# Designed miniproteins, single chains, continued (2), part 79

Each design is a single chain, and the fold is of that chain. pLDDT is the mean over its residues in the fold that is shown.

## One batch from the design tools (miniprotein)

Design m6742
Fold by ESMFold2-Fast:
Structure m6742 (fold): chain A 98 residues (1-98)
Amino acid sequence: MEKEAEEHRKLAEKAEKEGKNVEAAKHYLKAAEKYLELAEEALKRGDLEKAGEYISKAYEALQKAKELAPEELKEELERLLKRITDLSVKELEQIVLK
């Protein structure tokens, strides 16, 4: 999954440089989804450091997608933002409650 996340991020950066904003945004969203899957698996393992790292990467990708195609991808952006928020809360609870 990490290789898939990085591949989508690279495809997004390439499309962005070519002015293909919607294509780039879709690749950024796919990267964010893959990073969230990695964060959830890290959290299940109790790897809070890796979970936080992947949550941050997912948020960065989401922000890029929002900048490039906010209207076309509005529902996907809102869904992923909620997932990022929910996972961030779970990570914080694991840190506090251990």
Scores: mean pLDDT 81

Design m6743
Fold by ESMFold2-Fast:
Structure m6743 (fold): chain A 83 residues (1-83)
Amino acid sequence: HMEELRRELEELEERMRELVEKEKELDEKLKKENTKEILEEQMDVGVEILELAVKRTILAKEIKDKSNLGVAHLEKLKKELEE
């Protein structure tokens, strides 16, 4: 379960990295060719980055919540061993 969430997060982060690089390339193209088509592509890439950022936040929270539940379980076990 946890490995699947981490893999999904890694895949998402890799896709975001690709899109950020593409955005930089489009910025350089815009400096040389101020075309509406390039501007529209940059906007589309920006929107996809934002959508992936939201998904990344949700996945990161799920991983954190499940990690916190594990820590709480370990703390409870430690307390029971002291009784």
Scores: mean pLDDT 76

Design m6744
Fold by ESMFold2-Fast:
Structure m6744 (fold): chain A 73 residues (1-73)
Amino acid sequence: VEELKKKILLYEIVKGSTEFVVERIKKKLKENSSKLSESQKKSMEDLIKHNEETIKSVEQYIKDLKEKLKELE
């Protein structure tokens, strides 16, 4: 039970950190739009998309862990 709680906390921290990184990339893309090549913009957009997909996977994993915790309590 305690190990499961620790895993949930760890993944919530990872999710928050990844969300912060995504927001920073989006901000830089918006601020530097006129200075970036089309290739650079696409690379940044692809990176944002990949990280957003990772966040969704982590969110689902956290949800699954929380459901398991409720069943054990």
Scores: mean pLDDT 82

Design m6745
Fold by ESMFold2-Fast:
Structure m6745 (fold): chain A 110 residues (1-110)
Amino acid sequence: SRKTLEELKELIEKAIEYLKKGDVDKALEYLQKALEKAQEIEDSFLKNAVILGLQAAIEALKKGDVETALRLLEMALEAVEAALKGDEKKKVVLSTALALQAIGAELDLE
């Protein structure tokens, strides 16, 4: 639903804000909430891409890789924003890019 995507957007934006301030612990709290909210996405393709991106960002942060986490979160935010705007083509393209980057980050293939 639109409400789920709006709430998810706010949680991802808060995680990015805290990471830019150097507050990794607070960012991880918001990322866990974002991951729970992402489970409620009705679009299976967007849902799977966002979940992969958020999981990869959490794992990057656990390893101290803030740069990779920020990149993945900004990509997840763009995919969610495309969905909120009803841009189906952009949503599919951004979701695909996010899923590939998340897989690459976890497999050290970037």
Scores: mean pLDDT 88

Design m6746
Fold by ESMFold2-Fast:
Structure m6746 (fold): chain A 72 residues (1-72)
Amino acid sequence: SVGEEVERLLREGERAIEEGRRLIAEGRIAEGIGAILRGIGDAYEAYLLIEKHPEEVPEELAARVKELLGIK
């Protein structure tokens, strides 16, 4: 379902951003930035799905995606 796809993309995005932060802390700056950008891309893809199918995504899940992207 669209809701399951949004949840998957959000979880993958959150994991990629966390991995990127760890890589940066270890001095692997380029790899860390790459991981963060990939995570943001996953979250943005989730946001596009929410915009196209708002009735298929729980409000709480949509709010989490928007929060990760800094959207109100």
Scores: mean pLDDT 86

Design m6747
Fold by ESMFold2-Fast:
Structure m6747 (fold): chain A 55 residues (1-55)
Amino acid sequence: GSFSNVKGVGKALAEDFEKAQKEFGASNEALNAIKAKPELKAPLFMKALELLGNE
């Protein structure tokens, strides 16, 4: 999406990460570290998640 949507997507992604963490039910230390930046401060994380989801 465009970067204007990214500001809202970043927050939504943070919530989706929490759901994914529960679904995996594993020690998602990486997800916790990324969740520490729920303010869209890690755009690479968004890309990484999309790549993983696309895969």
Scores: mean pLDDT 54

Design m6748
Fold by ESMFold2-Fast:
Structure m6748 (fold): chain A 81 residues (1-81)
Amino acid sequence: MSALELLREIYERLVKDNPALQAQIEQIKQRLAAGELSLKEATEQLKQLLEKHPDFKKLFPDMTVGEVAAGLTVLLQEEVS
């Protein structure tokens, strides 16, 4: 499995039962694509969203919020390139 495929699986797991989170991540992606957010700002906003996720530790028991947020930022950057 490539690193990008792993990051995509992380994203799918996060949004499967959470359309509100999917919409918020999509908004961050759109702002990143428009140049309204830097990669650092996108990562910080993703961290804030993930910290508020009630089931984060059930989905990712061996990962930190920072690790998942950084990975998602890489995925979103690839999708807007």
Scores: mean pLDDT 80

Design m6749
Fold by ESMFold2-Fast:
Structure m6749 (fold): chain A 77 residues (1-77)
Amino acid sequence: NEKIEEARKIVQDKTASEAALELAKAGFKVVETGYNPSEEFLSRYDEVIEIPSKTAPKGSYVVVEIDGKKILFVNTG
């Protein structure tokens, strides 16, 4: 999915708040942001995408709605 790939690039190496701002500028619907999602919390989303980043806080996440699906991007460090 090209939209998911675009969102992933925007989230890369950004804080949750910075990623949310840039996603909104790019026309994405940002649903929520947070830190350290539990395994149970992650299981509630249509897709969970792990992003390795040394500059963004480990466990930082942003949820985006793409084509009616809620996709969670989380920084794994």
Scores: mean pLDDT 78

Design m6750
Fold by ESMFold2-Fast:
Structure m6750 (fold): chain A 62 residues (1-62)
Amino acid sequence: GSVKSLSPEARKALARAGRKIQDLIDQGKSNEEIARELAREFGLPEQPSYAAAVRALYDRLV
């Protein structure tokens, strides 16, 4: 989906999530570890993958 209609705060949160995902990948973290860290940082319920965590964050912000 596009982020063109999101608030500046929502765009910043998504950008921060993207940077954190890249940082965790660079650290050699697993998909499951990335999902847990995103859920912890953004106050999301437990997610089965980082893709699901990103989707949950997007849904929370839209």
Scores: mean pLDDT 74

Design m6751
Fold by ESMFold2-Fast:
Structure m6751 (fold): chain A 67 residues (1-67)
Amino acid sequence: HHMQQLKQKLLEELDRVYAKAKEVALARNDASTYVAVSIIYTSGVQAIERQDLETARQDLEQLKSLV
């Protein structure tokens, strides 16, 4: 259940960064960034579900770069 806790931590951080990135894109009226943020978030969630933690971390870093 050690892996389950790592997945939960990554999901919580991904959700936090996603919420921030969406707010920034909406405030700037930047539709292209909003779409990119949604695609990266979806990729990260799917990677966590597959236990592909490397891809999940890469997606998280990409998402952070948009904030």
Scores: mean pLDDT 85

Design m6752
Fold by ESMFold2-Fast:
Structure m6752 (fold): chain A 93 residues (1-93)
Amino acid sequence: SEIEDLQHVAEELEKEHGVSFRSRQTVLDILEAISKAPSPNITNKELGERAGVSQKTVTRFLSELGLTVRDLYLEVNERLGIRALVAAVEKVT
């Protein structure tokens, strides 16, 4: 499911960047918003508006990961694409 995929992406980001997110729901809202963003070139303010959180919340989240909005867009969409591919292969095998 989309929610399960986003939860796994959040866990993978925590592991890769060595961080623990204080609010799982806030992180999931940001990850869903970025996965549905029209381009990697949106602003922190636009991402916040899409996620239903403040620009400051987005800026802190990105700072904790050491990522830009563009970096987050590419990383999240790559991870979701890999998970979809693995799920498709497992159904056939």
Scores: mean pLDDT 80

Design m6753
Fold by ESMFold2-Fast:
Structure m6753 (fold): chain A 67 residues (1-67)
Amino acid sequence: SEKVIEEAKSEKTNSKEKQTLLKELFELLKSLGIKLSPSTIKNIVKNWNNKDILELISELVEKKTAP
């Protein structure tokens, strides 16, 4: 029971952080001219965790700054 409550609380905190990360991700994609399909965007929003989104942001920043 206690473990389930901690996971739910973590998920809510992660949801707020996820919204912030998603905004940063979409702004970065827009700046790079990368267009994702609506199905891909929905899959990221629904199934990806904060770590996955942050890894993609880091990869996109690297591509933007790489020679």
Scores: mean pLDDT 69

Design m6754
Fold by ESMFold2-Fast:
Formats: sequence, C-alpha cells, structure tokens
Structure m6754 (fold): chain A 65 residues (1-65)
Amino acid sequence: MDDEMARLLAATIFAINKDEIERVEVKDGTLIVYLKKDSEKARKAAEDAKKLAEKVGYKLEVKLV
C-alpha cells in the first residue's frame, strides 16, 4: 500500500461527494469517511466510496459527524 495513493483517493472521494462528506482521513492504510448527515445521498456516496476503495485494495470505514 502506498500512502501517496491513499491520500489521492481520499482527496478524490471528498471532491466528488463534497456536499455529503465532511472530510476524509487516512489512518494506517484505512480511509475514514465522515458524513455530514445520514441521508439517502450520503449512504450512496459511502457505498460508492467503499466499492472504489475495495477495487484499489484499501479498507474504508464510514462515520457520521
């Protein structure tokens, strides 16, 4: 796993879902997505982010702020 790739993925996930995502953090090879609120759009954004992370070989956790 490449920390530079993890940071790029975090930035990309945030940029395409900035209305639903408060922030994305990287900790020990895991992407942590913080949702602004629990909504249908936020759930879809989280699901899409998990699928993207899995394809690239990263773990992804979702948290509500």
Scores: mean pLDDT 78

Design m6755
Fold by ESMFold2-Fast:
Structure m6755 (fold): chain A 87 residues (1-87)
Amino acid sequence: SEVEQAVEEAKSLIDEAIRYTLKGEEEKAINLVKKALDVAKSVELTPEQIDELIERAKRALEIAKSKGYDNVIKEIEKFIKELEEMK
């Protein structure tokens, strides 16, 4: 379905954001998190699909926190907050 395709795209974007965070490419990571949020907000997600994206984002958040990347942390926290508000 279009919703399932959007979930997989958002997951892929979060995974790419994790890769750029690990490389110290903060601006690229931030832009990917923003794009993942736009994709997630473009469809009607189930609570279970929202939880899948939040769990993926929490992994990105732990990595950003371990490196002290404040702007990446803020963008991921915004992503998680906006998804929780969609439930």
Scores: mean pLDDT 89

Design m6756
Fold by ESMFold2-Fast:
Structure m6756 (fold): chain A 85 residues (1-85)
Amino acid sequence: MLASDEEVDAAVAELEPVVREAAERAARELGTPEAIPAAVTLALFLVGSEAMDVSFLDLSRDEQVERARRIAEASARYFARILRG
């Protein structure tokens, strides 16, 4: 089932600080801080995509935060790899 635009926007806005902090930390740990803007942008898009499925919105807050963190870390790794190669 698809979530409403309002539910998606609210979820993304609330998770944005978690995404930014996780992406920045992961990119710095990978020695590629230049990956941060692209990693944040991709991670926010992916979190928004997840939030379109009501199964994501049915998760506890802690589970939503943990998933957003993992998405941000994966996005940072992806762009760090792209920028190195």
Scores: mean pLDDT 82

Design m6757
Fold by ESMFold2-Fast:
Structure m6757 (fold): chain A 95 residues (1-95)
Amino acid sequence: MAEELLEKAEELARKAEAKFEEFLAGKPFSNEEAKEMFRLAAEAYRAAAEAAELLGDPESAALGRRAAAHYEALANHPDPVAALKELLEKIEAAR
């Protein structure tokens, strides 16, 4: 069960990262594509959090749930492409 959740988290995270790399490469994103990327990230963190809880790591589980909630909020943003651009600017500023 925990192993299956970790595999699911890894697969979803890779899909979200692939979409983000497309955006970084200058590919134009629709609101639907931005929402899909955020949903994939949210589901990845949720699966990782559940796996952490099953493995007896409540701190990692809490962090994963917080990250999942953050990406869910971004997926429900009225302008997901603007939210994605703001996320990119924050990542570039943190380099």
Scores: mean pLDDT 81

Design m6758
Fold by ESMFold2-Fast:
Structure m6758 (fold): chain A 93 residues (1-93)
Amino acid sequence: MEEEKRKEELEKKIEEARAKLAAFLAKQAAGTATEEDALAAVEARAEGSLLLAELNPEEVDVDEVRRRIEEERRLLEEYRAQGLSLEEIGELL
């Protein structure tokens, strides 16, 4: 019972993360995406990856996904501090 509820909650959160990414991509295609929109998309992608790994632990190591996300966040902060745009950072990640 607890496991089924957890699965439904994870699937719902994954859908929410995908919706946020789709909204960002639509804004980017329209040329209206802000840096805040791009940062929100990065966070949504990270959350979705962790949730997907938790939903499929047999296929993906959740701890490895978490480590990769932390590394990407560290690099994002370093590159932004150097004055790189989010587009340039996306090419490096």
Scores: mean pLDDT 74

Design m6759
Fold by ESMFold2-Fast:
Structure m6759 (fold): chain A 76 residues (1-76)
Amino acid sequence: KKEELEKGIREAREAYNQAFEDAMKKYTDPEEILKAVEEAARKAASKLPPSLGAQVYEDFVKEAREKVEKLKKEKE
């Protein structure tokens, strides 16, 4: 049971990472990148149990926002 949850979290993380890379290739606007990644994170987290999925989604969105803010500063 615990190992299955860890596998689910890892798969969600991999899907999130891939979605971020895909959004970076598709969009130049940091806000469009964030929007695409938030949607992908929601879909990935929806495969987990509701309470765990909500936490994982919040963690991914926070991380994505931090990465997007760094991208905005780097382009300056």
Scores: mean pLDDT 79

Design m6760
Fold by ESMFold2-Fast:
Parts: C-alpha cells; structure tokens; sequence
Structure m6760 (fold): chain A 102 residues (1-102)
C-alpha cells in the first residue's frame, strides 16, 4: 500500500539523516537510493525510489535551492509516486527532518 511505502521510505530517510555527519554525506545517501531504485525487486525499487526522493527534497531544502526547484522535484517524484494525502505526508516528514538536521 502507499501507506506502507511512505512509512518505510520515511523510516529509512530518518535513519540516513541521523547517520549523516554533514550535508555531503546526506547528498551521497540521496544519490545512492536514487541509483538503487533501478533494482529488479519492484517492491524494494519503489521504497528506494521514494527514499531517494525524500532525501533529495531534504538536501535541496538544506542547500537553500529556489522554491520553484524544490516544488518541481516534489511534483516530479513524491507527488507522482504516491496517491491521496501520502505525497503531503512525505513532504511534511522531509521538511521536519531538514529543520531538525541542524
């Protein structure tokens, strides 16, 4: 379900944010999960894709990217990958993780 997908992706993203010592490590985690999303396991690929999308949203927010670029990433990835209110649940979690990274 989209609920299981978003909750699993948020948990992994939280773990990577907590493990990252600096923004460079967090960026590396975002790139890794986006790369890994091409795996043959469709369920794992969906979790990895969403995890990478959430981590990239956090990175863009921390880097101070323009609002238009952040929104474009959200719509293209998180907004396209989830249904109902789950895109907003993932976005809210990403922003909370970004705000608490410092």
Amino acid sequence: SDEELVQNAIRIAQEKVEQAKNLEELRSHAHYYRYKANSADKKQAKVDYLTGAILQLIVMKLEGKPENEIFAHYIATIGAGLKGDYPRVAEKAAYQLADNFL
Scores: mean pLDDT 83

Design m6761
Fold by ESMFold2-Fast:
Structure m6761 (fold): chain A 69 residues (1-69)
Amino acid sequence: SLQEKADELRRIADEVAQGKITPEEAKERLVELGVLTPEQAERLIRSAEDAGVDLATVLRTIATHLENQ
């Protein structure tokens, strides 16, 4: 369900914020979860880095969007 995917996204975001996983590992987990394609995940991380936004914040925003669908 979208709620289950949102919950897993928040877990991934927390692990990134805590330094338990790298942005690269987060990308792999997002693709495995089926939320993003490999290309979309790479673009998301690059865009976050370019904008100076924490990846964890971006992932939490996506999770909120999924919950509201």
Scores: mean pLDDT 81

Design m6762
Fold by ESMFold2-Fast:
Structure m6762 (fold): chain A 99 residues (1-99)
Amino acid sequence: SEKIKRIEELLEKMIEAAQKGDFDALDTAASELARVVGEIIETGSLEELKEVYDLLNKAIERIKKLQAEGKIPKDLADYLISVLKTLRDYVKKKIEELE
């Protein structure tokens, strides 16, 4: 799925921006991620929604590990985790509606 690939690319960009302490790049990537996730919530299949849910969970765990290793500033890690948890909760609600 093209949208799934775009989500993977945006998650990687967010993690890179957080490691660099680049809040502007992080905010830009987060906004674009929210837009693409929103499109999948509105038009995506149950299968795509479950893939997005898994990707968001893996990204959250990766960010927690990078924060623990001192590779991401705490404030940017907390912000990024908050954004991803919010998106994950919206995706989870849509999965539950379609089941």
Scores: mean pLDDT 88

Design m6763
Fold by ESMFold2-Fast:
Structure m6763 (fold): chain A 86 residues (1-86)
Amino acid sequence: KKRELIKKAAELLENASTAVQDGNVKRALELAEEAVRLTKESGDELAATFARASLEKARQAIEDGNYKEAADILQRASVILKGEAE
C-alpha cells in the first residue's frame, strides 16, 4: 500500500516534469498536486514533506519563468521518491 502510493506519486512527478517541458504548466501543477496528495495518503511524513517542498520550489521556478529548473526539480523529486518506495 504505502510503497505503491509513493511509487505512483513518483510517476506523477516524472509526468509533471515532462508536462513542464511541453509548456503545459497547468497539467504539470495538477500532476504534482496529485503526487503530494498520494504521499500524504501513504502516511509517510518524510515523503509528504519532501513532495510538498518540491512542489513549492517547482511552482516558484515556473512563476520566475525558469521552466528548465522546474522540470529538473520535479524529475529529481521523482527519482528520490522511487528510492523511498524501494
Scores: mean pLDDT 85

Design m6764
Fold by ESMFold2-Fast:
Structure m6764 (fold): chain A 85 residues (1-85)
Amino acid sequence: MAADLQAGRAAAEEEARKIGEEKGGEVTTTLLAQSGNTVTMRAEVKIDGKTYTYMIRVEVEGGRPTSIWVEDTTEGKLIEKTQLP
């Protein structure tokens, strides 16, 4: 549903914004996939010529995010996994 995609993208963009604010850089987000109730976005933060890349996955039900996963693709590590019951 368009509402679910919009909610998932908004949540992912908000997480990307927080990462950019924390690191003091500009953030670019790209929609990579939507599969079932999951929206996957790439967030790129560029600081002093270095790019930090994150994968953000959001699960959405009924137009509301229910979980958010953030992975640092540079390190290959899950940074955050949040459940939003």
Scores: mean pLDDT 74

Design m6765
Fold by ESMFold2-Fast:
Structure m6765 (fold): chain A 91 residues (1-91)
Amino acid sequence: AQEQVQAYQSLPPEQQAELRRQLFRLQGRVVRAVADSLTEGDRAGQLAAAQHLRDMSIIGLAFGSQAQQQNDQELLNWANQRLESLGVSPS
């Protein structure tokens, strides 16, 4: 996740813009996947969903405006707290 931020920053502007568009497209699917995993009560699914939100938040911190970074930081904190509650140390 953090190493992906550095990779993003080294990309040409055209590729950076394409990655931002891909993030917008994935937003709805990520939210649904998280909701489905939590509803099913599957620990593995909950873990995967929390890790996915964590990674997305880390990437969002590199992409976003100051206000957007605040929201992404809050989401990252939530994801880390959820991972801890599932018995997994955040990295």
Scores: mean pLDDT 62

Design m6766
Fold by ESMFold2-Fast:
Structure m6766 (fold): chain A 65 residues (1-65)
Amino acid sequence: MDIEKAVELAKKRGGEGTANLVKAAIDSALQAGATPEEIKKAVEENLKDASGPTRVAAEAILEAL
């Protein structure tokens, strides 16, 4: 899974704060036992309700995974 790619995309589009959100969310989900596929599905399901930095973070995760 390209965590580094997701963080880099988030940083370019939403800045360091958005990159930190992406890294924390992915790290937390992986520590909880989620697979990359489960993370992608959860992000896709929540994308419609996402706005601002959260949407940028979600789009970066989906594009990288």
Scores: mean pLDDT 78

Design m6767
Fold by ESMFold2-Fast:
Structure m6767 (fold): chain A 73 residues (1-73)
Amino acid sequence: MSEIEKILKEIEEKLKELDPENAEEKMKTLLERLKNDKSTDEERLDYLKAILENLEKGLEARKKKEEEEKLKK
């Protein structure tokens, strides 16, 4: 697998965990953007890494909130 394919799979998994109802639509939009971009593979990789990092931060924040709610109930 290419590095880009690897990171796209990680983004898909994290999107499904963070926003399962919209994950498919968001992935379709991301893939369409990448397909139409005249960017280099390096630029695409940097862009995807930024998205992945933002999703990881979102998942971490959600985990903290769920743990706090579990302790209160």
Scores: mean pLDDT 76

Design m6768
Fold by ESMFold2-Fast:
Structure m6768 (fold): chain A 96 residues (1-96)
Amino acid sequence: MKKKLEEIFDFIKPFATPEEQKKLEESKNKNIEEQEKIAAEVVVNLFAREREKNNIKGSGSREEYLEELRKILKKKGASDELIDYIIKLIEKKSKS
């Protein structure tokens, strides 16, 4: 699980804002739960920016939101395994 978080951080970093990159770096000294929360937050923010650039406003169903998220992550070069792990982190965040 630690290795998957490192893969997410490395994947997200080029697409993160300088402020988000700093949050990711600072989170490396925190526990796994905090790292997962910050990674999920940065991914959600990235997805929101990509949707805005493509003139996509609002989300339909949760399934439509997750499918668009998968498409964007795959376009950015994420593996299917990494995408599945990212989605699990986002769902974990939404439950808390």
Scores: mean pLDDT 75

Design m6769
Fold by ESMFold2-Fast:
Structure m6769 (fold): chain A 65 residues (1-65)
Amino acid sequence: MITDEQADAAMELIKASVERVFSENKIEALEKMKEAIKKAQAAGLISDAQAQEQLAKIDEEIEKL
C-alpha cells in the first residue's frame, strides 16, 4: 500500500509528463500548419503577403513554447 505522500509525488510526475507531451505535439502541429501555408502560397490560394504574415505568427507561437 502506497502512502498519500507517495501518491501525490506520482501525480506530479504524471502531470509533468502530460505537459511535455502537449508541448511536443503543439510544435508538431504548428510545423504542419507552416507546411500547409507554404503549399497554399505555391498553389496561388493565398498571396505572398498573407503567407508571410501567417508564417510569422506561427513562428512566434513556436518561440513561445
Scores: mean pLDDT 74

Design m6770
Fold by ESMFold2-Fast:
Structure m6770 (fold): chain A 79 residues (1-79)
Amino acid sequence: SEQEQIEQEAALIEAYLQRLIDYFRSQGKDAVAAEVEQFQAEFRAIFAASQSLDEFRARVAALWEEYVARVKALLEKEA
């Protein structure tokens, strides 16, 4: 079902983000881990609010584009 596909995709993304958080914390990079944790929290909010697979995918894609744009802007400000 569509709901099962949303849950499966969300579980894969959640597992990936958790591995990134655990990795950065294991390296003592708490600030980087905190940025990934913020993305994870926003992702969880989208998952909880989404009513369809198309909505879920569109919102996650938009969140990712916003996240990448913010990171790029921060890096350009320091250059």
Scores: mean pLDDT 77

Design m6771
Fold by ESMFold2-Fast:
Structure m6771 (fold): chain A 80 residues (1-80)
Amino acid sequence: AASAAERAIQQEREELKNYMIQELNEKQKKGLEEVKAAPSSQKQELLEKRRQEIKADGEKLTRRMEEEVSEKVRQWQAES
């Protein structure tokens, strides 16, 4: 019982992580296209903004993963 529930939680963690990574990759691709389309005078500013966004997105991903895992564990315990 516990082993099966642990495997289910692990599988959902992997799926959630992969989904969030894919969303971040799409966002990064769009940001790069914006930089490419910008005038040279604004390119450096947009690149710096992009670096800040990448860092912030990484921090958000970690936080969201922790919250989601905690919520699923809580729900699993309540149904036990």
Scores: mean pLDDT 72

Design m6772
Fold by ESMFold2-Fast:
Structure m6772 (fold): chain A 64 residues (1-64)
Amino acid sequence: MLSLQELVDLLNKAAEEGFISEEEAIKIAKALGFSEEEIEKLREAARKNGGKLSFQEFIKLTAS
């Protein structure tokens, strides 16, 4: 379970590192209120990339 502060810290860390893991991306998406269909798209994209997304890919998928 992520607090808003933990969510912000995780996003900042991912931005600095340039990538986010599938598990972290799903946790953030759930915390932001994304639908199951949107979460499934994130999961599929991460799986295609070896279990992680670039931060840019994550932002692109969540800003659509």
Scores: mean pLDDT 76

Design m6773
Fold by ESMFold2-Fast:
Structure m6773 (fold): chain A 69 residues (1-69)
Amino acid sequence: MSEEEFEEEVQLALAIIRATIAKKSGDVEGLKEALEWLRKVLSQVTNPDLKAELEDIIKELEEEIKRLE
């Protein structure tokens, strides 16, 4: 694993943790912050498997925000 690959994996792990916390709290502001952070990570990730996983998480957060609004 290169340092770049390690950073991408760490960013994904942090994104998943942040998304999970935001969804559990039901806080719309927290969900929006998590969504923005995930979109930034998605733009930086080059691994297609990681991109697919991030896109799924982003979609889930967008649906949760719509449900709460």
Scores: mean pLDDT 74

Design m6774
Fold by ESMFold2-Fast:
Structure m6774 (fold): chain A 83 residues (1-83)
Amino acid sequence: AGLAALNEELAKPQKLLDEAFARKDAPLSERRKLAEEGVRLAQAIYDKYYDTVPQPLQDLLRAFLAELEERLAEFRAAEAAAA
């Protein structure tokens, strides 16, 4: 079922974001790259599933992508402050 595939795919960008925050001793550039890949995957999932899911899941996909983009902005701000 498409919903099961969606749930499995949503775990991938979340794991990348979790790893970006967990690697506190890694350079900010590496952590930002993990967050960028997470956003890229989340956007691809949004593009793939948005038109095929009911409206409550569309709202969830929008909120999920927005949250990941906010977390990426935090890493970008940290890199700018460190430069």
Scores: mean pLDDT 81

Design m6775
Fold by ESMFold2-Fast:
Structure m6775 (fold): chain A 73 residues (1-73)
Amino acid sequence: SSLLEENRALLREIARLLQTLSPEDQAAIEAQFAARVAELQAWVDANPDTSDEEVMEKLREVLREVLEEAKAV
């Protein structure tokens, strides 16, 4: 699906940017990503009727935010 392709593209861009960062900045971005994924998981657990498509859309939002944080370093 287009959402899966978009999320894969965002993940590749994040991975590419992480390779250009210092170990300290990479660790900071990875920690932020882990925290945002944990928040998304908590939201999914609180909303059991959520569709796979809606979860993928929420993941795209998380990935976009992480990408912007990585770019700001």
Scores: mean pLDDT 85

Design m6776
Fold by ESMFold2-Fast:
Parts: C-alpha cells; sequence; structure tokens
Structure m6776 (fold): chain A 107 residues (1-107)
C-alpha cells in the first residue's frame, strides 16, 4: 500500500520538476542526511546526464533510478530501517544505475 503511494508521489515530482532538478534535490537531501557517498555518486549521474542530454536511454534509466531511490528511502523511514542499512541499500541502487548507464555509454 505505502509503496504505491510513494511511487505515485515520486513520479509526480519528476514530471513537475524534470529529472535534472530532481537529481539536484536528491543530492542536496543526501548531503543534509550525511550520505556523502550517495550524494557523490548522484552527482556523477547528474554530470553524465548533462553531457548526454539527448540520450533517451540514459534519461529513462536515471528517471527510474530517482523514483526507486525516493520509494526505498520513504519505505526505510516508514519501517524504521537503521541508517547504516538504509545507506547500504541506497548505494546498491545507485551503483546498479551507474553500471547500466556505463554499459550504454560503451556502445
Amino acid sequence: MAFEEFEKEAKRYVEEKGIEPVLEDLIAWAREQGLEEVASKLQEILDILKKNPDNKEIREIVTELAIRLYVEYQLGLAFGMPREKLEARLLEIVDEGIKKINEILKK
């Protein structure tokens, strides 16, 4: 139930602001939470997106990544996930996204 609500909220957020402003918001949020490695990796993704603005596949991967990060963070908070476990989970999601982006860039 909560998952579907958070997913709808995340999708609306991306649709209203666009993906680049959403990533900037996520980076600022991650820094505020002390998630420095998450923030650094999201900045890398934003830099790749800005260098490849016309690459639809990269934009789609980044959009799905942003939605997934928002949902996982909100679920983690709602269910009282320990900070260390939440950070590890968010890092796994970001690393998976970076891997997919790099595979497209090497083609």
Scores: mean pLDDT 80

